# Ledger of designs, part 47: designed miniproteins, single chains

Each design is a single chain, and the fold is of that chain. pLDDT is the mean over its residues in the fold that is shown.

## One batch from the design tools (miniprotein)

Design m1613
Fold by ESMFold2-Fast:
Structure m1613 (fold): chain A 91 residues (1-91)
Amino acid sequence: SPADIARLLTLAGATLGLAEMEMYINNAPQEVRDKLVALTDDFDRRAATVTSADQALALLRDTLARLKAIPGMPPAVLAALEDLIAELEEL
């Protein structure tokens, strides 16, 4: 449903915000933190235009791939996004 898609995208956005906080607390290099902020900003813009489960799934998969490319990304953040992708696939 549209409500389930909105909920999962909101949780993904919250997960990215927690990742930014964790990177800050762990003194991640500024260049790494800047990449995560840029990724989060791009995610927020794209999430606002999502109207289908397929679009949401594509966005979350792309976001996960981009997060995996950022050095020092916490495993728990990656796992949280993988769980959201799995839940979206079951809609």
Scores: mean pLDDT 88

Design m1614
Fold by ESMFold2-Fast:
Structure m1614 (fold): chain A 80 residues (1-80)
Amino acid sequence: MPLSFGLDKEAEEFFNSLSPEDQAKIGRLFFEVGLELNLFYSDKPDVIIPKSVVEEVYENLEDEEKAREILRRFFESQIK
């Protein structure tokens, strides 16, 4: 079965503190990179994204390809 991903409580709180525009962009990146690696979003995730990864993606939002690589490397480290 495909694996699921989601945020821990601290990551969720950080994400919800961002502007709607930044939330939409980060959310899109999570879904797109997740889909690339056959991962889907779930409230009961197999792969938990910590606040540190969400913060690193946020810091690199001006460079979308770098933000995507940060997420890809994280997901690959969890599923290999």
Scores: mean pLDDT 83

Design m1615
Fold by ESMFold2-Fast:
Structure m1615 (fold): chain A 68 residues (1-68)
Amino acid sequence: MAPMPGLRVEYDPATDTITVTVERDDEEGKKLARIAEAAARTTLAMPPDASHEERGQLTSKAIKEALE
């Protein structure tokens, strides 16, 4: 359960670019890419004063929205 084969997420601060690489191009791979991108974007957009709990909640919400 919850396998993540070949998933990579990279952020380049010089270009403000998020790169998500997934080995699979089917529906499962697309979902993994959406999850990874949503989590990375949420982390980068996180308010600097956000608590650990708030960060977890915002990330969880973004992942759920990315799967729908």
Scores: mean pLDDT 69

Design m1616
Fold by ESMFold2-Fast:
Formats: C-alpha cells, structure tokens, sequence
Structure m1616 (fold): chain A 69 residues (1-69)
C-alpha cells in the first residue's frame, strides 16, 4: 500500500541521515547526492566497513532496509 511504501521510505531516509551524521562525527563528509543515491547493499557495506558493528547489528540494519524493497 501507499502507506507502507511511505513508511519504508521514511525509515530509509532516517537511516541515511543517521549514517551521514555518524560519518560527519568521524571526520568524513559525504555529499547528499552520494548518500541519497546509495543502494541498500552499498549502505550496509559502508556501515560494516566504517562502524565496526557486529553481525547482529548489521542484520538488524538489513531488516530495516528490506522495508524499502
């Protein structure tokens, strides 16, 4: 439904914002174009490589992003 798609888009947008803010705190600046054009797989890969998150945290992020499609 349109409501479910809107919710999924909101979750993706919030996740991308949090990732951008986290990178900024680490001294890494990413452009809005780079962030918002990012595929879910690219986003997960960058989080794995940059944040030192464990597999459980990465799986939770993947599940969140699956709602976008």
Amino acid sequence: SAAEQARAERIRRETLRELKDLYKRMGITLSDAQIYAMSNETLVKLVQESLGMDEKQIEALRRLLERVG
Scores: mean pLDDT 68

Design m1617
Fold by ESMFold2-Fast:
Structure m1617 (fold): chain A 100 residues (1-100)
Amino acid sequence: SALLAQLEELKKEVEEEPEKALEIAKKLEELAKEATTEEELRAALEAVELIIEKAKTKEEVEAALKVARILLEKATTVELLFRAVGLIIRAIGKLLELEM
């Protein structure tokens, strides 16, 4: 799908330009709202994971957490649900680390 291609491009942008993590997370939020297929939801979850990994600020992690919450509500399989929950836990852990 065109949406899947956009999600794959955002994953590349996070790897190549991690300093744009907040901007990329905001674009990802809009695409995540439109995601409907398992492949699209999985690609979006992978993009969230990369943003959490590269994030250096609380604002970047909070933006990624917002996307993870959208994906949790849209999860159509147990695999996607557990992955979304795992990312939410990881994001909260990173927020606590950045606050300490």
Scores: mean pLDDT 87

Design m1618
Fold by ESMFold2-Fast:
Structure m1618 (fold): chain A 108 residues (1-108)
Amino acid sequence: DVADALKATVEAVITHPALRRLHLAAIDRARAEGVFDEPGGEFTDPFGLVLRVVERDGVRRVLVEDPLTGEWRDDVAGVLARAEAEALRTASREELDAIAEQLIAALS
């Protein structure tokens, strides 16, 4: 399941517990909206990254849009890791925790 693979990537890469919960909730909402049911489905993650479901050679996977170039990348783990590192540089852990809990509530 491509959604479960993306959730596994989030769990492996996102280090902040509240940001991890927020990303997992966003994926579950995208799944409920049918984003992962067919190729071409898109959603925006909590970091503002656009993710797209694609199929090549019978394999379904997720690509992420590089916000600086508009290029679609298959290195979802690397892009997420960089986005989290930037978020952690600009806000305290307490501020990120409060924001993530508010957004999780809004996604429910």
Scores: mean pLDDT 81

Design m1619
Fold by ESMFold2-Fast:
Structure m1619 (fold): chain A 116 residues (1-116)
Amino acid sequence: MDHQFEVRLTLSLKAAELSDEARQALGDGFARAAAARAAGGSQAEVLRHLLDGLVAMGSHHPDAELTLEVTVDASASDAEVAEIRALLAETEAELRRLGVTVSTSVRRAPPLPPAP
């Protein structure tokens, strides 16, 4: 029923000094993501809240340049990776609509060798 996999988001942001509104928007998105995780939400649900925070930030900084790299662990299915790619594509389109220069990528982490 519940398949758990790890998602890592690497964010590179070039913008003028973030306004209080932009910082609040990011904080709100991250707080919603944390709440969704605590409530047992999926990785896609958690990521959606993080991405919504980035879109809200972008609405306050349309001159921003943003690079998003999502690394998904090797246990994620192709369907789960496709869902994450779709979320990033939606986020890229919305940020680009706001005037933000944005690039996104999704990578699979290599399988870790068995410990120890």
Scores: mean pLDDT 74

Design m1620
Fold by ESMFold2-Fast:
Structure m1620 (fold): chain A 65 residues (1-65)
Amino acid sequence: MRERIEQGRRLLEQGRLEEATALYDASAAAIDKAKQSNVVVNPKELEELEKRIAEGRADIAAARA
């Protein structure tokens, strides 16, 4: 998960918005599945990953405006 979010940010920095969006969407879906599966996950790590995804999505939206 971390690696996908980092890769998404790098793609965003390169202006590759479609590829960045796909990686952030995949990361968000993976987190949602983990939450639904009742897997014992570190809440602090989940919050950090969700924040990074939200920031990336906001940056993509701003770049497309």
Scores: mean pLDDT 77

Design m1621
Fold by ESMFold2-Fast:
Structure m1621 (fold): chain A 79 residues (1-79)
Amino acid sequence: LTQTINELIEAGKNGDIDQLVKLSIQLIKDKPDPNEIINILNKKDLSKLTPIGKSHIEDVLLNLGVESSVINDIFEKNG
């Protein structure tokens, strides 16, 4: 999971749409515990994420049942 989230963040920083789509689909299918994803994201620098990268990460978290307010708090504190 940590490796996949690291790759998702790097794709989001680079605006790599193909990689963002691929990793987002994989995470939604695998249905990992969203709290584990949140814990990983809170340890990362998200300030360099592109708007498209933020959008894809938001879509993954929303699909896993995370509230929009929680997602916004993550980006505000770490970006």
Scores: mean pLDDT 80

Design m1622
Fold by ESMFold2-Fast:
Structure m1622 (fold): chain A 74 residues (1-74)
Amino acid sequence: SADEALRRDARTLVASVRRFLAEHEVPAELRAQLEALIARIEEALDAGDLATLSRLVTELRGLYFEALELHRRR
C-alpha cells in the first residue's frame, strides 16, 4: 500500500542520513537540523501520523540534498 511504502521510504531515508552523518563532517547547525528532523520522523512513525510523516520526509530529503551538495563543493 502507499502507506506501507511511505513508512518504508521514511525508514530507508533516516538510515541513509544517519550513515551520512556518521561518515562525513557537516556544519554543526546542519547536523542538528538533520537530527531534529529524524527525531520528528520517528515520532510521526510511532504515532501513525502519515500526513505529518509525508511532510517531514519531504523536508528531510531536501535538507539531505543540501548536505550532499555542500559535501560535493568541498
Scores: mean pLDDT 88

Design m1623
Fold by ESMFold2-Fast:
Structure m1623 (fold): chain A 113 residues (1-113)
Amino acid sequence: MIEELIKLLDDEDVKVRIEAIEELTKLSIENPEEVVPKAIPALIKALDDEDPLVRAQAALALGKIAKEVPAEYIKPFLPQVIPKLEEALKDEEEAVRYAAKLALENLKKNVPE
């Protein structure tokens, strides 16, 4: 199931890719131990999507996971996630930059120093 959702991130239809991101986000919150290690790398890849709506949705998904999932499940992925969200802060589309900013704020608030 998770592997099938990750494959849908490469679908030709933007709507299908967005729906796959939304479902991966939901499953990450419902079953973080099993889903987060597979979903985070896939969502990082989606930050490089050709469509700005998909990139914005991927950034929002990472932010929602950071907010809703216990810090212990996301902490191992911070070295991969933070640099990619910082790159998204420089995106050509304002919606992507804003989504990345919110995601970084959620990571800062919910992962203890």
Scores: mean pLDDT 86

Design m1624
Fold by ESMFold2-Fast:
Structure m1624 (fold): chain A 75 residues (1-75)
Amino acid sequence: MSLEEQIQKLLGELERLSAEYVEALKAGDLEKAKDILRKIIELLEKMKELFKKMGMDEAVERTEEEIEKLKEELA
């Protein structure tokens, strides 16, 4: 309902996807790892927009940096 509650929900999804990403890498499933990475990037883009609406400029900058780093890993 609130922007804060939306961020909390997305953080929970991010932690779950990050754990799945690590497990895919450990299993050597690079295709699954890339698919999960794309989902993580999409989730971070959503979080960035919520941080912008909340006026959390530092969080926006950090999230953008993380998105760019992950996009480089995907390329």
Scores: mean pLDDT 83

Design m1625
Fold by ESMFold2-Fast:
Structure m1625 (fold): chain A 79 residues (1-79)
Amino acid sequence: MESEVEAKKVGAELLGIGIKIDLEKGLMTDDEAIAFVNQISVLSDEEKAEINELIRKGEYDKAAELLTEALIRAIEEEA
């Protein structure tokens, strides 16, 4: 249902923001973030590789945006 899909999308956005803040504040290491992303089964190997490259480059904003977009894609494909 639209309301359930919207709630899941908000959850994906909050997760992306949280990871970005934790990385920027040094509360999470790049390696910890990469390990977390690699455990997300709904992400493709290509999406994981691109997000991991952005994390390694310190492009945390772009990494968080791409993670959020990939999660929203997965949510919409199952809707």
Scores: mean pLDDT 82

Design m1626
Fold by ESMFold2-Fast:
Structure m1626 (fold): chain A 72 residues (1-72)
Amino acid sequence: SEPQELNDLLRSRLDELPEKYRAAAEAALDAGVPAGDVLTRLYLEATAEGDQAALAAIRRIAAEVHALRQSL
């Protein structure tokens, strides 16, 4: 299981996602899905939809989550 700090970081960044992805990410985090798995699902969905704004936000958040994971 992932550290809670990673899930807390992703939750704090949900406002950077378009509304469609925000609700899905919040529901997954509330269900205990690890941040890395949530980010993977969001990336696949945004890629399938061609949503460049969502992809940019997801990449930025993923970089922050990766950096935090390396520091733990």
Scores: mean pLDDT 85

Design m1627
Fold by ESMFold2-Fast:
Structure m1627 (fold): chain A 120 residues (1-120)
Amino acid sequence: KSLEEIIKELTEELKKILKEFYERAKSLSEEEREKLLEETKKKIAELIKKIGIENNIPEEIMIEAGRLAARLLDLLLDYLLGKKSLEEVEKELDELISNLDEVLKPLGKALKEYVLSLLS
C-alpha cells in the first residue's frame, strides 16, 4: 500500500469525522460542545495512531496529521460560534497547509476544500 493511498484513506476518514462533529455541534450547548471537541480529538488521535501503526508511518508524520485535524475542529467550532469569519478560517487553513510536510499537503488541501464546502 503506497503512502499516497494511505493519505487518501486518512483524508476520507477525517472528512467523515469533521462532518459529524460540525453537524452535532450546531445543536449543542457550550459545555456539550467542549466535551464533543475533546472526544472528537481523542477519536482522531486513535484513528491516526491505528492507520500509522498498520502502515508503519513515521511517528512525526502521524503527530503532524493529528495536529492539523485538531486545528480543523477548532476552526469549525470558532466559525460556528461566530468567533471567526469564513475569510479568517480560509486564511488560517492556507497558513496551516503551507507549513505542512510535503507528504501531508495533499491531505491538508483536500480537508480545506471539504471544510469550506461544509461552511457553505
Scores: mean pLDDT 85

Design m1628
Fold by ESMFold2-Fast:
Structure m1628 (fold): chain A 104 residues (1-104)
Amino acid sequence: SKKELTKIARETVDYIMKLIDEGKKDEAFEIARKYAEEFLKDPKDKKALVKAISGLMTLIMEGIRIKETIRIMDKVLSKVPAKDKALVDHIGGIVLLEYAARKG
């Protein structure tokens, strides 16, 4: 459901931010990379897509390994089915709002 996917996005932002705040930046990057890999194996998996977009966007906003993170994001976005592009836009908005709330 859309409500479940929105919850997954918020929980993913929280988890990645927690790792970054604890100084575990490489671990945060590897977790987001794994989410991206799971989505790329099955681009119909909406939960994997939401985790990948949420994790990668959070890393980009925090400046973590920017060049590598953007390259992975580009690969993910290139494999998103046309029917799921509106979902990506929605999740992007949720991630931006959640990130802004955490930064104050």
Scores: mean pLDDT 90

Design m1629
Fold by ESMFold2-Fast:
Structure m1629 (fold): chain A 90 residues (1-90)
Amino acid sequence: RPEALAAVDEAIRYAQEAIEALKKGDFPKAVEYFRKAAEYARRIGTPLGRQAADYFEKAAEYASKGDREKALEYVNQALDLLAQARNELA
C-alpha cells in the first residue's frame, strides 16, 4: 500500500540521519532521529514494522548512553526488518 511504503521510506531516511549523527558524535541528534524512525516504523502497521520500531528505540537508548557501537548494531537490525517489511508490501 502506498502509505505503508512511504512510512518505510521515511523510517529509513531518519535511520540514515541518525547514523550520520552517530558518526559525528552528536548523540542527542541521533536519539531524536532514532525516535522519528521508530514513529514511522510503527506507522507501517505490520508486525515487522513494530519490531523494527522496538529496535530503533533500543538504538536510541544506547545512543543516549554514548554507546555508538550498540546503537549501530540495533539500527542495522531495524533496517534489516524494514527491508523485510518492504518486500511483504511489494
Scores: mean pLDDT 88

Design m1630
Fold by ESMFold2-Fast:
Structure m1630 (fold): chain A 101 residues (1-101)
Amino acid sequence: AGETVRLENIKVKIYDEKGNLVAEAELPDIEGPNADEVLAKLFEAIAKLAKELGLKKATAEVTYTQVTADGGRTRVSAVANVTQKEDGSYEVEFTDVREVP
């Protein structure tokens, strides 16, 4: 694709149900043909972290730099809810997304 979206400098903080910080991680850069694809990859990475930590419910605080094909750069901070379903799979949903200086 002539246009790609990239997420750089991805930092994730995982909090348990009680609000305790249980893990911090820096993820590799994520690339895809559009924002939906790169966010799907980010959600899969967050779900994997929660699963590895044995958490059935978690909150993830995520910061990343979004880079568009035209060179636009935006630093984003987001909060994600992470929930394990009855089948053992995870659901990840952004609840707060904002630009950060």
Scores: mean pLDDT 84

Design m1631
Fold by ESMFold2-Fast:
Structure m1631 (fold): chain A 100 residues (1-100)
Amino acid sequence: SAEALAEALMRELGLDEERARRTARALEGLKSVSFASEKEELRAILDILGDPSLLGIPQRDIDIALEAIDAGATSLSELAANPELSERLRTALRLVERFR
């Protein structure tokens, strides 16, 4: 699961192996967390994707996604369909959903 996600992050987003593995492992770790809502889980995923030591999505892109969650977005697919988000962030969100 995490290894398959890491390979996809390398292939589709050009991450190096170490960053891809760390990002996939951090996302895998969220599976053991009990979230009070889907919105809290989405915010946790965005925190990992915006971490500059991991995928490093720019804070400006992360802020747009957080605003969409506050406006009512409750799923990875809904965020990934938002045209205001960068293609890089939308691709990352689709990969997270696919490898869950």
Scores: mean pLDDT 87

Design m1632
Fold by ESMFold2-Fast:
Structure m1632 (fold): chain A 89 residues (1-89)
Amino acid sequence: AAAEARAAHEASLPELREEIEWLLRLGLLDEAAAERLLALLEAGDLQGFLAEWRATLAGLAADQPVTSVPEAVQEEMRKAEEKMLEERK
């Protein structure tokens, strides 16, 4: 049970890394915070990772307005949204 739960959590590590890289790409996460989160994932400290991740997301919601995203990243997101809308039809 415990070993199986750990294996399931480890299997989700690629998705967590992808999410961190996405936030870094959007400019919502600074490089130091991203490196810290990735280091915790690499070390296998899932409890430390979850604590840091929750703190980072709370900071993003409270202190970092989404509207502060760099223009180049906003353009990339807009193109992705246009592709999604085009695929829908």
Scores: mean pLDDT 62

Design m1633
Fold by ESMFold2-Fast:
Structure m1633 (fold): chain A 97 residues (1-97)
Amino acid sequence: EEVKELEEKAIEAVKAGDEEKALELFKELVEKCKDPELLLEAVRKVVDAAIAVGKYDFALEIVKIALELCPDDPELIRRLIGLEVRIIGDEIDKELK
């Protein structure tokens, strides 16, 4: 499926540090994917890849885009909260003397 190819390319772009390309590929995947289960699988893989390389802001943006399509998904809501808490924690740590 084209959706799986976009997923793989988005993950590769994330690992390469090309957040703009990864976001563009993910938005294309979202536009082409009409199946919530396939979308959720793609979100899990892209978000996990972003977290693995320390790109929490990018992971947060991916989850927010997915929530616009699936606003009541409990996994997406939990991932959103976890990422926001992580980002806030990193900002607090930078202010320690």
Scores: mean pLDDT 76

Design m1634
Fold by ESMFold2-Fast:
Structure m1634 (fold): chain A 87 residues (1-87)
Amino acid sequence: SSLGTLQLLQQLQQRMADLQAALADARAFAAQTGDRRPYDLMQQALNLYQTAMRMAAIGGYDPSTIIGLINQSDQLLAEGRALMRAL
């Protein structure tokens, strides 16, 4: 149980770091290209992830709703990264 909790916390910390790094990359991309779409997608991804984490911390929410928000965040992150690679 405690090991599982530590692994989850490590995964959550890594995901937050990845989102923050992606947002910084998208900001640099917007400055260089004038294309703000990756930045807007990364901001939405971060917001959804933070909402999911807040819901998990409060408790009483359906786990499928929290997982859905995390999955949507992951999709937006992937879309933003794909846009930065396509140019």
Scores: mean pLDDT 83

Design m1635
Fold by ESMFold2-Fast:
Structure m1635 (fold): chain A 59 residues (1-59)
Amino acid sequence: TAQALADADEIAKLVTPVMRERIAREGVRAGQGVPAVGNGKTLDEMKARVAKAEAELAA
């Protein structure tokens, strides 16, 4: 349900705002701040790029 997604998102935001901001800054710098592709690309490809970028940022 939509509420389950909202709860997960709220928990992620509550974890640490500093961590979220750091990831956002790294994502913007790497070009991964806004992973939204609507032309020719599929959600699977977008998820793969996000997962890869997240692994690189966490490493």
Scores: mean pLDDT 56

Design m1636
Fold by ESMFold2-Fast:
Structure m1636 (fold): chain A 72 residues (1-72)
Amino acid sequence: SLSEEELEKLKEESHKLAGQVQALAATSEELTQQLADMLKKAGVTGDIYDPDLLLKAKQVMQEFLEQQKQQA
């Protein structure tokens, strides 16, 4: 299980990368893979080749992109 500090760091990194992906939509797939790698390094589950991590990274990225597109 991740500590609260580790989760906080992951969220911060995901937010930063999501912003970059939004700016570079044409390269979003490549940046999504980079985001997955960063989450892995910071998230500490240990297996970099886990395909589920990539899916989670895409989901988090899309959520942040939609949040930025949709302002209250």
Scores: mean pLDDT 62

Design m1637
Fold by ESMFold2-Fast:
Structure m1637 (fold): chain A 98 residues (1-98)
Amino acid sequence: KKKEEAIKLLEKARDHLVAASDALRAGNYDEAIKHLEEAIKYLEKAIELMPDNKGARAALNAARQALEAVRKGDIFDAEVYTALAIMATAIEINALKK
């Protein structure tokens, strides 16, 4: 089912966002960037399956903001946007599971 495939992609994105959050707190910014890039890739694939999904698009926007913040050295903003992306992804997974 298209819905089950989307849930799996969102779960992979969530796992990478959590890993990015852990890397940011550890001061491992190169690892955080790699995990944010992977999360963005999975979120983009989920949106390809569900173009009108506002939750997935909100998570993607937050993840992109987090990635840009890390690249600029704005670590506090990066942590906030990563947390927002995790929350948006988790809410959407729960909404899709009914």
Scores: mean pLDDT 89

Design m1638
Fold by ESMFold2-Fast:
Structure m1638 (fold): chain A 97 residues (1-97)
Amino acid sequence: MEEELERDIELGVHELAVAVYFTVTLNNLPEEVKEEIAKLSDFERMKKLIEETAKRDPVAARRLAEHLEGISELLKDVDPEKAERYRELAEHARKAA
């Protein structure tokens, strides 16, 4: 029971960090770019936000990769498909940085 709560807290912390980095990136993008990102699927939107984060702040992109990898590791036994997607996003962030 406690292990599930600890995992959920760690997952929430990583997800919140990713959301904060993406929000900062979105707030620094021109309106037309935000509109194009809003039309993308969730996975493609995250990839684009990672790329824009890396252009603005490579250190933030490396931190983002660490949080995305953390999400992947925490989900691998619960949602393997989602875990694999987050691993792909983490690799994308590492390559972009």
Scores: mean pLDDT 83

Design m1639
Fold by ESMFold2-Fast:
Structure m1639 (fold): chain A 81 residues (1-81)
Amino acid sequence: SSTGRVVAYEVEDGVLSLALEFASGGTSGLLVEGVTRPEDVRVGQRVTMVDSKTRERTEATVTGVRLENGVTVLTLSAPEV
């Protein structure tokens, strides 16, 4: 599993694209269908994790969502990059 902070997001064609930053300093993209805001991402949501360096895509599930100091923090079933 991995936990990342949402540092940026964009919405296009019903797909939410998130930029996540991990405590390790690593970054990954996350694609979430049918959601338009980071705070509306739910536990159990299926997502596509995109490695920022290799561009490899990994399917994951959101296992945790919380708001910390105004920033959405997501926990994913997949490990960090």
Scores: mean pLDDT 81

Design m1640
Fold by ESMFold2-Fast:
Structure m1640 (fold): chain A 73 residues (1-73)
Amino acid sequence: MSPRELAELSVRLNEAAGRTEEAKVQRETAKELEKRGLEKYIPLGVTTAAETGSVEKALEVAEKAAKEEEKKK
């Protein structure tokens, strides 16, 4: 399953459970990470967004993970 597919599944599950606000924050986070070229970190971002309810915090976590990966190349 691709990062995008995993994120879409997570959003769909939250919508089905009636967690519409969490699903919205997950969609916004995934869209923003895709725009930034951080697609491989979308699963981490959408998980953080659902836990914190914050797109900003989710983006910070994903960007930090991307920087750590870049250092290990």
Scores: mean pLDDT 79

Design m1641
Fold by ESMFold2-Fast:
Structure m1641 (fold): chain A 131 residues (1-131)
Amino acid sequence: DPKVEEIRKLLEKYGLTEALPEAIRLLEAGASVEAIRLLLELAKKLKFNSDQVKVFLERMRDYIEEYKVSPELLTYELERLLEALEKGEDEFYVESALLSVALDYALKNNLSLEEFEEKVKEIEEEIEKNK
């Protein structure tokens, strides 16, 4: 499987080959190779050890399989979290809280990715308005 080989090479690059089974399960749940790359980059910046990375990958699998988060929405959230973390730790925690509120609303209302992006913007505007 070409995707499994690409993931194996990514894990070798990050020194996380022990998490290969968890990464394969996340791929089988429907996550893209790009989503897994973003997860590994986020985990590295957060200084997660191998055991924490395994837990993180399994949580993202539950996100897709149990909570029915679309792979596209998961990728979008991971991109936003990574961008926020690059700005700083405070920005990361604010973004994480915002995305958590937006995701809860999206799951309850069965929102598309586009509708989810609009909801995120609405929450950002309300936060700025109340500062």
Scores: mean pLDDT 82

Design m1642
Fold by ESMFold2-Fast:
Structure m1642 (fold): chain A 85 residues (1-85)
Amino acid sequence: SETQKRVEIRNELTAKLLDPSISEEELREIAEEAKRLKDEETLMLAYAKLKEVSEEAKKEYEKLKEEVLERVDESIERTREELEK
């Protein structure tokens, strides 16, 4: 299925990100593929590595980090409200 193919591609991208010898070009390609797949975790990992060599990637990483933290904070707040009932 398409879903299974997307999971397989995502796992392949993650495996490449774990390679310490990965090039800046490959990291940029992984970031673009992650955007296409709407995979925020892989995108953040790619930008986390790119931010060491690119000021533009550093800004994109900080933006994604803030967006993810905002969603996590909202999720924690809702969970706290449910636990207080």
Scores: mean pLDDT 75

Design m1643
Fold by ESMFold2-Fast:
Structure m1643 (fold): chain A 95 residues (1-95)
Amino acid sequence: AREEVRRIVEEYAQKITEILEENPQPSLENLEKIAEVLRELLARLRPYLPEEVPGLEALLAQLQEALEAGDLDRAIELFRKLVGALQEALRPFLE
């Protein structure tokens, strides 16, 4: 379980890093690409984090609403909350 979760996280962290390396400045387009990667990550993590994933999916939905509204400041705030919540949920698997 821990090794599989770690491998999944490393795979998706690499995808996010590639997006950020090409586009280091925060933008709606970059956050939309990252949100899609995070959606795929949460789908793969659901069997390991069945109690935590619904809350993370709710934050992702709010991020998508902010992106659709063109609200970059709100999107950045929600992205930071989602990443922080994901890091806390993953803490038992990454230690």
Scores: mean pLDDT 81

Design m1644
Fold by ESMFold2-Fast:
Structure m1644 (fold): chain A 70 residues (1-70)
Amino acid sequence: APFPTPEEAIKGALENAEKARQSTDPSEAAAYLTAAGIYLAVAKLNGASEEDIERVKEKIREAQAAFDAK
């Protein structure tokens, strides 16, 4: 199976989206958002469920909104 596993990729996406949301530095937040997007793409390629994909997309949207508010 492609590495990381769908579960690992979803976890990585969620962790990076959370770090992006918590960051007050725009450069740091942008780096975490980029990482979250990469993990989401890998999760999709590796067959993550639609439910997990939508949960990650929601967290990325929340993090992006927090970034755009700065």
Scores: mean pLDDT 81

Design m1645
Fold by ESMFold2-Fast:
Structure m1645 (fold): chain A 78 residues (1-78)
Amino acid sequence: MSLEELAREAYRIIKELLEKGEDLQTAAVKAMNYLLEKGYSDEQAGLAVSAAVRALRRGADTDEEIEKIYQEVVEERK
């Protein structure tokens, strides 16, 4: 899975948890833990979750928009 695909996976997990009545902070923590359990690094999981949270706050719902937001988050950390 590419890092941009990882951001889309985090988005799907967080959105599903929000639809089940979880708050955004709890959903983000659960998504982070899920990615870490799958063997991704703290940096990879953190970037993906940060991008997913930003996409949800902006109302982005397409894979292209989520990937663009992921690149924005990566550039901010350089």
Scores: mean pLDDT 81

